Designed miniproteins, single chains, continued (4). Designs and how they scored, part 112

Each design is a single chain, and the fold is of that chain. pLDDT is the mean over its residues in the fold that is shown.

## One batch from the design tools (miniprotein)

Design m15900
Fold by ESMFold2-Fast:
Structure m15900 (fold): chain A 72 residues (1-72)
Amino acid sequence: SMPPLSPEEVKILMDVGSIVLYLAVKSRYENLTPEEKEKRDKIFDLAQQAVDAILAGDTDKAMEIYEQIKEL
């Protein structure tokens, strides 16, 4: 059994989820450049890693990945 999500974990999930949803919707309606598609794919991969870190109880790793997403 996993402990309940901390407020910090909830914030990361909400912020990352919002970014992923925005990019997914944008990709459906806009013709992205190859560079934009590569950046999107990197963000999606990092977002999955952040969720996996939270599910593993590794909040520090989730925060580190979230900072990487912000730098893209």
Scores: mean pLDDT 84

Design m15901
Fold by ESMFold2-Fast:
Structure m15901 (fold): chain A 74 residues (1-74)
Amino acid sequence: SEAEKKLEELRKSMTEEQREAVRFAAEGIFEAARSFAEMVLNDPSVGEAGKASAQAELANIEARRREEEAERRA
């Protein structure tokens, strides 16, 4: 989690508005990645290995989103 440590250091030096912009951008990236994974899962031409990979990525996206929401509530 070296990237997480660097992101926390950047967030400490940011204004509240800059932190909000970063959070909004990350949320948009999660939504885009989720939509792409769902398209792969619904494509009948994609093989089982591809669908399994897309399902795993979708689960990872959802897990990260839940962690962010839990941090906002805590």
Scores: mean pLDDT 69

Design m15902
Fold by ESMFold2-Fast:
Structure m15902 (fold): chain A 73 residues (1-73)
Amino acid sequence: SLEELLKSLQEYIDKLKELQKTVDDLNARISELEKKRQALEEANKKFTQEWLDKNKPYIEEVKKKIEEARKKA
């Protein structure tokens, strides 16, 4: 059964090669998602900064109310 053992080993090697292709595909998808994440993070940073600038008085008012509530507890 040395012949059967060699055949089984070849099938296992072929399966490992298919798994390697899957890993390579997943790595390519991760790279694509990282680029999309970076673009979204940049857009979110710009939006957050614009929102903070426009709502600065409101943010200060909320902070003051939180501090007043904390002192009463």
Scores: mean pLDDT 85

Design m15903
Fold by ESMFold2-Fast:
Structure m15903 (fold): chain A 89 residues (1-89)
Amino acid sequence: MATAQVTVQAESKEDIPTVTKAAEEAGERLLREDPRVTSYSVSSDEEKKTVTVTITARDTEAAMRAAQELAERLSKAPGVKKAYAGVVS
């Protein structure tokens, strides 16, 4: 199994609850729709205005592709300044 992270930067601290909810919904959908994805978790940091999604998948390719799809989806969410796939391990 491999893990990948998606970092989501919010426009403001006030957007963190909205962005966190969008990340949870997108992660849940990913878990449902992609049989290669085994789990996800979401964490938020209001001071840094960031939400981090950690995706666990069967292999590095699956984790990376899932993270890229999630980043693309979250980039379009309300209150999101930018989202990008980061670390793969």
Scores: mean pLDDT 82

Design m15904
Fold by ESMFold2-Fast:
Structure m15904 (fold): chain A 83 residues (1-83)
Amino acid sequence: MRAEAEAALEEAFRKAKEAQRRLAEHPELLADPAVRAAVEAASEALDRVVALLDLPEPDPRELLAAAEALIAELDRLEALLAA
């Protein structure tokens, strides 16, 4: 479980950095309301992950669930950016 949570977190942060890089290179994509909504959803999911990581002993199950939720939001954002 903990190793799975760590792997999911690494994947989530990798996807988040790539999304941020793409939006920085193509700021015109933020003109789409659907893209802005997806960015807000991903940002909210990231805030949940960061809050859990700030705990002295975060529950690996909660971390895994939060990381997977963040990955799902980032995948939705990536799909919108590809359309």
Scores: mean pLDDT 84

Design m15905
Fold by ESMFold2-Fast:
Structure m15905 (fold): chain A 59 residues (1-59)
Amino acid sequence: SDEALANAMGYLAEKGRELKKKNPSTKITVEQVGPNILKVTITEGDKTTVEEVDARDFA
């Protein structure tokens, strides 16, 4: 549902804020790659981490 996507985006925004507070150079990119799947790319200096989040877990 759109509500689950909104909830997942809110969670990721909060996570991003905390990570940026710890390391201001942190970049977070969120991309919707499926109807309920968000691809999250976190870049911390030279380190890049990619994970997939199922928005339905936030319904």
Scores: mean pLDDT 81

Design m15906
Fold by ESMFold2-Fast:
Structure m15906 (fold): chain A 103 residues (1-103)
Amino acid sequence: KVELLKEHARRDLESAVETARRVAELLPEVKPLMDETARLLRKAAEAIDDLEEAVKLAREAVRTVTRAIRAASKDSSVTPLVTGLAISVVGALFSLEQALRAE
């Protein structure tokens, strides 16, 4: 049933928002991209009852975090933190797509 899948997607989105906030504190250079990623993820969580919109917002968050990886890739110590966030954001998108397919 769709309710459990939506709940899992909300938890994944909340986890990704928290990770984005931590990365923003550690990496001021990518803070604007982290803030944008967090906003998109929060909007996706707010749109959980409109799964098509939530998926669209999560896809925009994936694009934003990918830009942050490219910006951060100049320092190898920074890359794992932003990559970890990207994995978290992609996980949230996957959970939303599973909920959308289940209807």
Scores: mean pLDDT 80

Design m15907
Fold by ESMFold2-Fast:
Structure m15907 (fold): chain A 70 residues (1-70)
Amino acid sequence: SSLDLVSEATKIINEIYREMETLSDDEQLKVSGRVNRVWGSMMSTRNVDLKKLQEALEDLKKILEEVKKK
């Protein structure tokens, strides 16, 4: 369901913010900007397209992988 996908995205976003705490302020700003660009519009949409939600979730996972490698 869309609620399950939103729950999963919230967990990934929380993990991104935790992992990025060791990065510089400039890198943290870039990471948070990417998260907000990918996910911000989804939170303001009343009827979320499941395909777009899944695509956003995959983009968040990619951001997490990149942050973990820094």
Scores: mean pLDDT 79

Design m15908
Fold by ESMFold2-Fast:
Structure m15908 (fold): chain A 100 residues (1-100)
Amino acid sequence: SSLVEEAKKKLEEALKNLEKAAEAERAGDLETAKEYVEKANEVLGPLLRAVRLRRAGEPREKAFELVYEALGVRDEKAQEELLDRVERFWRDMLARSLAE
């Protein structure tokens, strides 16, 4: 589905913006870092709320509505896969930070 493909692309662009923000912060460019965080948060803000609702055991429909707002997809399987991608990215970043 082209909508699911566009949603995946939009999510990956948001995650890449978060990585660019970290790189800018490491370089001491705090203004550029802030801009990338704000760009990433347009998509990741609702998705991180959705992940937290899912982990808290809230009804699945509440998380899926936030995925729809952020990425424009209604397919429940795609919504679940997109949330799993966000959660895996967060775990991977945390694991890398702790492995030093």
Scores: mean pLDDT 83

Design m15909
Fold by ESMFold2-Fast:
Structure m15909 (fold): chain A 75 residues (1-75)
Amino acid sequence: SIEELIERLQRALRTGDVQELQMAITSLPKQQLLAAVERVRGKAHPGVIDLTLQLMRLLGVDEATLARIRELLEA
């Protein structure tokens, strides 16, 4: 489910688990990625922020949405 994918994304962002991060991002619909990041609790691991944005850019997420996601992950 989308909820399970969001929980996996949340854990991967916190722990810096690159494999889990790639799987969660590629499994979520592109249109849901901003909403999914907005639901993440706690700080993102700094080592995966740039990778997260690069993966989303490769999936066709627009630069305005990527800027918002960066803001949320670095907060």
Scores: mean pLDDT 81

Design m15910
Fold by ESMFold2-Fast:
Structure m15910 (fold): chain A 80 residues (1-80)
Amino acid sequence: MLLTPSPKVLALLRKSGFTKKELSENELYRLLLKYLIDNNLVDGKTRLIHLEGTLLGEIVGKKEVSLGELLQELAKHVTE
């Protein structure tokens, strides 16, 4: 199944080197993890993701989330 990201999610994925218009759920997950690691957004003790001041935070509308919450919120910003 191919997903079409919203313009804001597409802009985020472009920062991680994505160049296509559509992607699989597995590609979305991999690119998201790469973005989190490359930007050092995961707290090493709590495993919470710090989104304040990030483009991802603007998309999700939250300052701090778990990985599971982040995936649920991003599902609202992609269409099949």
Scores: mean pLDDT 78

Design m15911
Fold by ESMFold2-Fast:
Structure m15911 (fold): chain A 110 residues (1-110)
Amino acid sequence: KEEEEKKKKILWDEVDAALEDYRRFYAVPPEEITEEQRPELDRLAMRALVHAHLAATYILEIDEEKYLKEVLSRLDERAAQASPEEATAIRGFKRLLLGALEVAKEVLKE
């Protein structure tokens, strides 16, 4: 139970970190991206990808049914209250997380 609480905290920290990195990544329209900004945007995209995969792994380790439902509900709630641009970023992260979860399931069952 104490180990589960620690994993739950890490899961939520990873979800929040990924969402923040995705929000920053999508804050600059593609047509306005300068060459000087590209390394930072690439870094944010890679960070979001890593955080999404860590979140997926923790969902599977703790309780997939319960925590996947809670994460998806939180994402849908944030998207409903967000600007159209932020909602697009949240939907993008949701797709990335679901993809990471399917890949993690395949690897962990091997």
Scores: mean pLDDT 77

Design m15912
Fold by ESMFold2-Fast:
Structure m15912 (fold): chain A 97 residues (1-97)
Amino acid sequence: MKIEFTDNVLESAYRFVKYVAEKLGIDIEEVKEKALPEIDESIDESASILANVARELLTKAKVSEETIEKLVKAILEADLEEFKEYAEKAVKEIEKL
């Protein structure tokens, strides 16, 4: 199933993390409350929360370490294009399982 990304890196990262969590049967509603409600005031903190959650979920989904680290870096650096590239690679790795 395709993930619909926005032009906002943190929103796109949350949508991606939600997709991975749904594939693993994990509830991440608590992450949304912590990562997104104060996005305008604590962008660096929100990015760190989403990056850490992505690392944990992608490790559980058995995604390659290279793809995980590139995706985490893209979230922390707010690089939307690199985030999209590695999110697509992660989805392909998950779909092979």
Scores: mean pLDDT 71

Design m15913
Fold by ESMFold2-Fast:
Structure m15913 (fold): chain A 57 residues (1-57)
Amino acid sequence: TVRDFVKDLAEELGLTLTDVEVKTTARFIANILGLDEDDEISNKIADSIRKFLTRNI
């Protein structure tokens, strides 16, 4: 889900997010993608966002 993606991404970036911050971030990303926070995110979109934020290509 988008929420699970946000949790995984935060761990990869070394960020400690509260449950509220995870939910808020997941809703923000979901709204941009036309999804709900509990909907599945495609691996291709998830990987693109991850690579952009981690800057590791």
Scores: mean pLDDT 75

Design m15914
Fold by ESMFold2-Fast:
Structure m15914 (fold): chain A 68 residues (1-68)
Amino acid sequence: SDQIQKGQQQLDDMRRNGFPQNQINQFQDYIQQAQDYYNRGDTSRMRTYISNGMRIYSDAMNSQRQQS
């Protein structure tokens, strides 16, 4: 899935840019669960986990902006 691949790329970017490890772990967990549901053919749950992961990513980005 293109959405999953983008999530993996964003995860790598978070690691490279020194985002908090707990936020990296939360985002990774949601993207991994989305991939698992996608592999099972459950696109509805995949989308739910992508949405939740993107919220964690947005929160992480907001925290970085406040620190910058």
Scores: mean pLDDT 79

Design m15915
Fold by ESMFold2-Fast:
Structure m15915 (fold): chain A 91 residues (1-91)
Amino acid sequence: SEVDELYAKISELLREIAKARKNGDKEKEIEYLKELIKTLEEILKLDPENLVAREFLYLTKARLYKLLGDEEKAEEYLKEALKLSKEAEEQ
């Protein structure tokens, strides 16, 4: 399915992000995080009620903003991810 292909792409991107981090390649990590954000947004277009994908999107944005030096935005996205985690427990 289209969703299965997008999740396969996420798995590949997570491996590349881990590799970039291990190599200290901040620019490559940023590029892969941006691609991960786009992939998660495509999943949410297909399944707008997917709280797990939305939480992962906010966690990914938090990491991206931290790498860009925007600690305030990073903290805001972490708080949004925590709210979604609590909402998922209440469903």
Scores: mean pLDDT 87

Design m15916
Fold by ESMFold2-Fast:
Structure m15916 (fold): chain A 68 residues (1-68)
Amino acid sequence: SAETEALAEELLAELRERAAAETDPGVRTYLQWVIEELRRALEEGVVTEEDLRSVRAFVDEVLAAARA
């Protein structure tokens, strides 16, 4: 749906900003991988709002662990 696509584009923009600001090569590579996977899923039209929430939650958990 247009709403799901808008949420996906918002998440992609946020992830791209995080990746650009990230100085740790491992974390940056991880974020770039997430961006590419989400982009592919969005192109295939199989992404749900629940999937986007799960991706965001998982990324936030990984980044929190990397900061600890």
Scores: mean pLDDT 81

Design m15917
Fold by ESMFold2-Fast:
Structure m15917 (fold): chain A 83 residues (1-83)
Amino acid sequence: KVRELQLKLIGLEIRFIGDMLEGNKERAVETAKSIVETAKQLIEAGEDKEEVLRRLKHYAELARSFGFTEAAEILEKGIKELE
């Protein structure tokens, strides 16, 4: 089931970029929450924690730079909780 979670995280990352490109702050927040939950499940399933957290940090930085402050805060909080 790790492969299904890996594909789910990739799909959520793509969706997150789409949410930001569309300017949909509400959907970006929901996608960010789903990214954190999927990342947690991947780490629990034995995926490399540092690699997963590096990916989340990248998307948090993108969200912050584009003014998606609430979505960035959700990702940043999730990263700290998963560390």
Scores: mean pLDDT 88

Design m15918
Fold by ESMFold2-Fast:
Structure m15918 (fold): chain A 99 residues (1-99)
Amino acid sequence: SALVERHLAAIDAAEKAGLLSPRVAELLKQAIEALQAGRFEEALEHLRRALEELGARNITEEDGVLRAEADTPTELDRLVLESVGRLPAEMLALLRAAA
């Protein structure tokens, strides 16, 4: 899927830019692989772990969307946390549209 390739490329670019640690990048890639395989709960667990590694707190889950806070987030940190939290819902919507 072109969308999966774009998400993987974005994760690699963020890691190279120093926005994501290698561990967070690995967890995000595992979440995408789980979503492609239809393992939604496994994907959400990997995303939760990625948010925890980013120092997020008050992680909540509703309808496949993860929301998180950080103690002293920069604007960039907030955008990263929001983007990560939305991945399951966006990928599910696209998989359903392709069916």
Scores: mean pLDDT 65

Design m15919
Fold by ESMFold2-Fast:
Structure m15919 (fold): chain A 96 residues (1-96)
Amino acid sequence: SELLREGERAVEEVSEELKRDLEKVTGDKEAAEKAGEAGRRGALEGLRRGSVTLAATGFYDGAVTVLAEKGLYSVETSEVVRRRARELKRRLEELL
């Protein structure tokens, strides 16, 4: 459906913004790319289940898990992920 495609586009765009933010904060482009991609996958799983809340939660959980596994979890990196998760939630809610 068109709304699902627009939701997937919002997830892609916010995921790419998260990668840029995390690269700037951590100086680790590979970690930033993997965290952003994990966030994207979590968000798409939430969308597949029909929930904006689960999309935002999946985005956060996916990204934070990768950051923790790489020893890059901090107050600063978690706040960056939270801000982007909130942006994603707002964008998805606007599509309804």
Scores: mean pLDDT 89

Design m15920
Fold by ESMFold2-Fast:
Structure m15920 (fold): chain A 66 residues (1-66)
Amino acid sequence: MELSSKIEYRKDGRAKGSVSDSGTGLKVEYEWAQINSQEQKDSFERSVKFAYQKLKEVGERRRRQE
């Protein structure tokens, strides 16, 4: 199980976040436009971290059922 997360902030105010698990093939992607404040960045990063935690939990459950 290989979990990875990535956050990219673009100069045009867009942000892209992804969380992927190569072992399960699951991927969650976030794309937000006009991230202009620290609060919006914090919210976006919190969303990505939440997805990472959820994919980790799903991966652990699937491995135990195989």
Scores: mean pLDDT 74

Design m15921
Fold by ESMFold2-Fast:
Structure m15921 (fold): chain A 64 residues (1-64)
Amino acid sequence: SILDEILALGQQAAEAIRAGDLATARALLEKLEAIRDSLPEGSAERNFAAYVIAELRRAIEAAE
């Protein structure tokens, strides 16, 4: 499902951040943003993708 894909990409990005691989984390964030933008506005799936993206952005900023 799309939710499983968002979760998998989010987890992979979080693992990259923990490893200090911010280049990989940013590439995965771009994939999540593309998925978010492909989903209907107001959908639960798009809102969830936006939430995951916001959390990852915060984590990347804290790692810099």
Scores: mean pLDDT 88

Design m15922
Fold by ESMFold2-Fast:
Structure m15922 (fold): chain A 78 residues (1-78)
Amino acid sequence: STDEQLAQLLLSQYEEALKVLSKETIIRQLAALLEQAKRDGLDQLAQAVQTLLDQMGVSEEQVQQYVAEVEAMARAAA
């Protein structure tokens, strides 16, 4: 499925991102992707993102904070 393919692509891209991006940048991008995946009903992608955030030691409360920041920045840019 497209959902399964996107989850596999994310895992591959995550390894490359760790080499060039800061941990904070990766967390912000993963938080934004998690909300988008949930909105689009991409359950396997959402699960893969949640697993990566958990492995990085990011709490659910911290994920919600990053989501709120991303949404605030999107509103400010519009």
Scores: mean pLDDT 77

Design m15923
Fold by ESMFold2-Fast:
Structure m15923 (fold): chain A 68 residues (1-68)
Amino acid sequence: MRYEVTLKSGERVVLEGLDDSSPAGEAVLRALQAASDEDAPLIVEAARGLPGSASAREAVAAIREALG
């Protein structure tokens, strides 16, 4: 599965290896939907580093680290 998101800058990002039913994939999408336009690119970069086997906890931790 893959997710495609468009940032405010117009940059299109594809996240591959995450299942839309997986806890990690759902956590990333929910964070992106709630994020400000300034935070969205940081969340996307964190998500790109996640393997398909990533847990929701790992996804949340990566997002938190990216947001500072």
Scores: mean pLDDT 68

Design m15924
Fold by ESMFold2-Fast:
Structure m15924 (fold): chain A 115 residues (1-115)
Amino acid sequence: MSVQQLIDQAIQNVDNLKQAIVDLVDAVEKGASDDELAALQKQVVQQLQAFDKTLDQILQLTGDSQSVRQVSIHVTSALISLVSGMSGLSDPRQVKEQVESNLQKSKDILKQLQA
């Protein structure tokens, strides 16, 4: 697999993670069942694991630990916003805006690695 193919895969993983987080936040807001919330939480974890695996492969091939760290920081910030939202500490709209903003920053850094 080329570095460009891994970066494209990482961008796709970020989009999948964003969708999983949005689905979970929407389910919380709608008062979904505990079983439905557990399934959506599992989906977020699975998407995060897929992303982490791809990001590790990019690090191993490029050696660009600084860019990889910045991508991870923004993904972590998105997850902190999700946890705050799920605990009722933040408005669902604010959580979605913070998740979108942080994951977009991660995608922008990944796109710069293609140049």
Scores: mean pLDDT 86

Design m15925
Fold by ESMFold2-Fast:
Formats: structure tokens, sequence, C-alpha cells
Structure m15925 (fold): chain A 61 residues (1-61)
């Protein structure tokens, strides 16, 4: 029920491929935090994958 921006939706889709066993809510939260932290150029930011990995590692899987 949460509206994701186009950028957040694309990040969530990428995360679904990289972390398919993560909860959808976790992927959405990571996508929102990434866009909030890195802004509209988040998809071009080389830190995106490291950021997502850190957030995923902090979750119980």
Amino acid sequence: MADLSATEQLIAMILAGLYPDAAPELREAIAREAERRFGPDVLANPELEAFAREKYAAAPR
C-alpha cells in the first residue's frame, strides 16, 4: 500500500534480484533510505550496492 517513486520501484526490483529471500518490506525500506540518502542520482551511485548489503546484513535475512 505504500507508494514508491519510480526510482524507489527500480531499486526495489534490483534488490529483489540480489536478495530474493529478503522480505518485500525490507527491500522497500532499503529503497526509500537509499533515495533519501543519495538523492535522485542513487542509481548511478557506486555506494548503492554496499549500502543495500549493509542494510540486508543488519536484518535477520
Scores: mean pLDDT 76

Design m15926
Fold by ESMFold2-Fast:
Structure m15926 (fold): chain A 86 residues (1-86)
Amino acid sequence: MDDETLREAARLNGELAAQRILLGDYGGGGVLFGAASTTLIALGDYESLRELGELMERAKKEQPSVSREEALKRLRELVDEGERKG
């Protein structure tokens, strides 16, 4: 399996982790964050690991969303905030 495929899988799991936190599912978010961070550590991708940690901290500071649509909208805003500062 190539490193690019693993990095993309970690990115998707990280975004899903943040989405679960925004829905109030802290247990599910923690499991997905664990999977994403473990993959990034195995790849030595320190920058992506740092960005994932920052995304999770931002998601935890938000009030839980009442709907999946609201959570997805807020996730896009949090990702955009991170990209704007990079």
Scores: mean pLDDT 76

Design m15927
Fold by ESMFold2-Fast:
Structure m15927 (fold): chain A 91 residues (1-91)
Amino acid sequence: KVSKEELEEARRKLREELERVRERVAAEPPSEEEKAALREEVPRLVESMRKLGFPEELIARLEEAARAGDLVAVAELVAEALLEQVERASE
């Protein structure tokens, strides 16, 4: 279904987005409003991830990062989840 080229492109794009998130947070720390939005939205994402069969360990780490307001950690964990899904789709 997914070609090796498409999988490599997806991995590259996710790495670039993670770098952008890290650069943005380094330049301007997340606002309290952004942290509040993160804490509100991550539980909804977590429910979807549980239905899709993602590991509980990954979900627990994501919930912890969201409670801490750690945008970089949340972005890294979401990218990890997306890569897992793309890899499964390539089989």
Scores: mean pLDDT 76

Design m15928
Fold by ESMFold2-Fast:
Structure m15928 (fold): chain A 56 residues (1-56)
Amino acid sequence: SVVDILKAVYGDSWALICKSKDPVYLSRVVLRCSDEDLLTNPKCSNSLKALLKACS
């Protein structure tokens, strides 16, 4: 899953990413999704939802 890939890529920094819980930061910086992508691309919106769930 995208969460498992991000955990592998970020390692120790994963905890810091999860502390932010900022959907703008997570979508734009971590997932590299634009606002348009979040509205039109279900892969982007589903990845953001999965990431927020993993950080909660």
Scores: mean pLDDT 67

Design m15929
Fold by ESMFold2-Fast:
Structure m15929 (fold): chain A 79 residues (1-79)
Amino acid sequence: DADALVAAGERMRAAIAKFPPEAQGEVRDLVAEFISAPPEEREKVAAETREKMLSLGATPEQVDELLAAAEHAADLLRA
């Protein structure tokens, strides 16, 4: 449902806003790559995305929340 996708997008936006301002553009790109990944590569891409986000100065809690939000959005796009 479009409303569910809007809600998922807002959750991702809120999570990204907690990252350093200078990193937010790169974080958005990483999220887009993760959501676009085929299901069979999702776990690998998630691990790579997590490592990259941590390297940008994010906390594990911030990264885990954003990846959870992005995974939910990806699942909605496949429904």
Scores: mean pLDDT 81

Design m15930
Fold by ESMFold2-Fast:
Structure m15930 (fold): chain A 74 residues (1-74)
Amino acid sequence: SAEKEKILQATKEAIDSIVKSTTEYGKKNNLSEEEVKKRILLELEALRQLFEKEYPEFSDEIRELVDERKKEVE
């Protein structure tokens, strides 16, 4: 559905935004790569919990998108 496509696209954009902003914050504050990675994983988990709560009908697809990005970060 058009709604599903919009929500999943918003999820992808939010994931990309978290990775980019957390990486930039880490560079500005001279954080280790391991600390940046840890922060990205925590923020992605928080995003997953929030979006699954707001869009329970798309929870499986949201979880899959977040888990795929977590594997790339790990």
Scores: mean pLDDT 89

Design m15931
Fold by ESMFold2-Fast:
Structure m15931 (fold): chain A 71 residues (1-71)
Amino acid sequence: SMREEGIKYMERAVKAYKEGDYEEALKYLQKAYEAVKDDPELLEKVKKMAGLIVNSGSLEEIEKVLEEAKA
C-alpha cells in the first residue's frame, strides 16, 4: 500500500539521519510525502519528522515519530 511505502521511506530517512546524511534523509522524506499525500495523519508525521531533521532534533525524537507512524 502507499501507506506502507511511505513508512518504508520514513525508515530510510531515519537510517540516513543516523549515518549523518541529512540531504539523503530529506530526499527520502520527500518521497514519503508524495506516497502519503492522501493520508492526512501520516502526512503530519512526515512533516513532523522533516521539521525535526531540519532543526537538528534528537535521534530519539525522530525515531519516536517513526514509531507513531507505524502504530
Scores: mean pLDDT 85

Design m15932
Fold by ESMFold2-Fast:
Structure m15932 (fold): chain A 66 residues (1-66)
Amino acid sequence: SAREEAALRLDGVVSRALSLVGRGRLSKEQAIALIREAAEEVAPVLGEEEARHAVDSAEQALNQML
């Protein structure tokens, strides 16, 4: 479904952004900007609450990274 595709796309962006921060190839600020942008693009399909939850969870994960 379009909603499942939206969720997979957002998950992919989050996973890649976290990986790149962990490898020192992106700043936390750059990663958050990319994740927020992807969440905004999918929010009309995924839902505002679910998109916001994904961003909040990613921010928490990034803040726990070295």
Scores: mean pLDDT 86

Design m15933
Fold by ESMFold2-Fast:
Structure m15933 (fold): chain A 81 residues (1-81)
Amino acid sequence: SMKKRQEELERDILVAMARMLIWLLTNESIKKRLEEKLREAEKNKDIEELRRLVELARKLLKLEEEGASKEELEKLLNEEL
């Protein structure tokens, strides 16, 4: 069906976006936690979780660019994951 094809394409795009955003992060422990959650969401075909992980990775990148501490980044991760 067209809906199933759109959902498959959307998942592939979200996975690619999340991987790119996670790759751009500099904090290794945060990267590993997000990579684990991304693998789980991809395995479960959880499109809503994939969208959430993309937005979380964007927020984390912005905070790193603004000079946020590891503690601030981990706080956001714990609230969102």
Scores: mean pLDDT 84

Design m15934
Fold by ESMFold2-Fast:
Structure m15934 (fold): chain A 74 residues (1-74)
Amino acid sequence: STVDKLTEIIKPYAKALEIPETTRFVAEMIVAAGLENVSKEEIKEALRRAGVPEEKLEPLAERILEEIKRIKAE
């Protein structure tokens, strides 16, 4: 599924940034929002609600958004 694919893509970033295992929740939020219309601010809000520290929101959201653009190109 798209959720499983996003979860696996995001996992390396979560591990590198010592983020709690909320990766699947973030992936589910992105799919629900629609890959073509999700914004960086929506990704940051989902990460914040999932418990990601404020100082890690911007860099992780930017990396996730880049991966979404790659998925959309497939």
Scores: mean pLDDT 71

Design m15935
Fold by ESMFold2-Fast:
Structure m15935 (fold): chain A 83 residues (1-83)
Amino acid sequence: DIDEKLKKEEEKVRKFIEERGISALIEKFKELYEKYIEGKTTEEEKILMQAMLRVILELLDDPATKEEAKKVLEELREKIEKE
């Protein structure tokens, strides 16, 4: 179940922020995003990227930024489900 995997990854992302900080999370996300653009991401990495975006959204108070990130998250979820 993708939703269960996503929630599990969200908890890992929150733990990562506690241990390494938000800047380290952003760096890791950029690495995964570059891999995604190259078409080299695994299903698990796509779920991790969605979890990262969701956790980042919780830390932001800008409605416009939240809306844009939600759209990207939904597009990633659709691609995972179609594979």
Scores: mean pLDDT 71

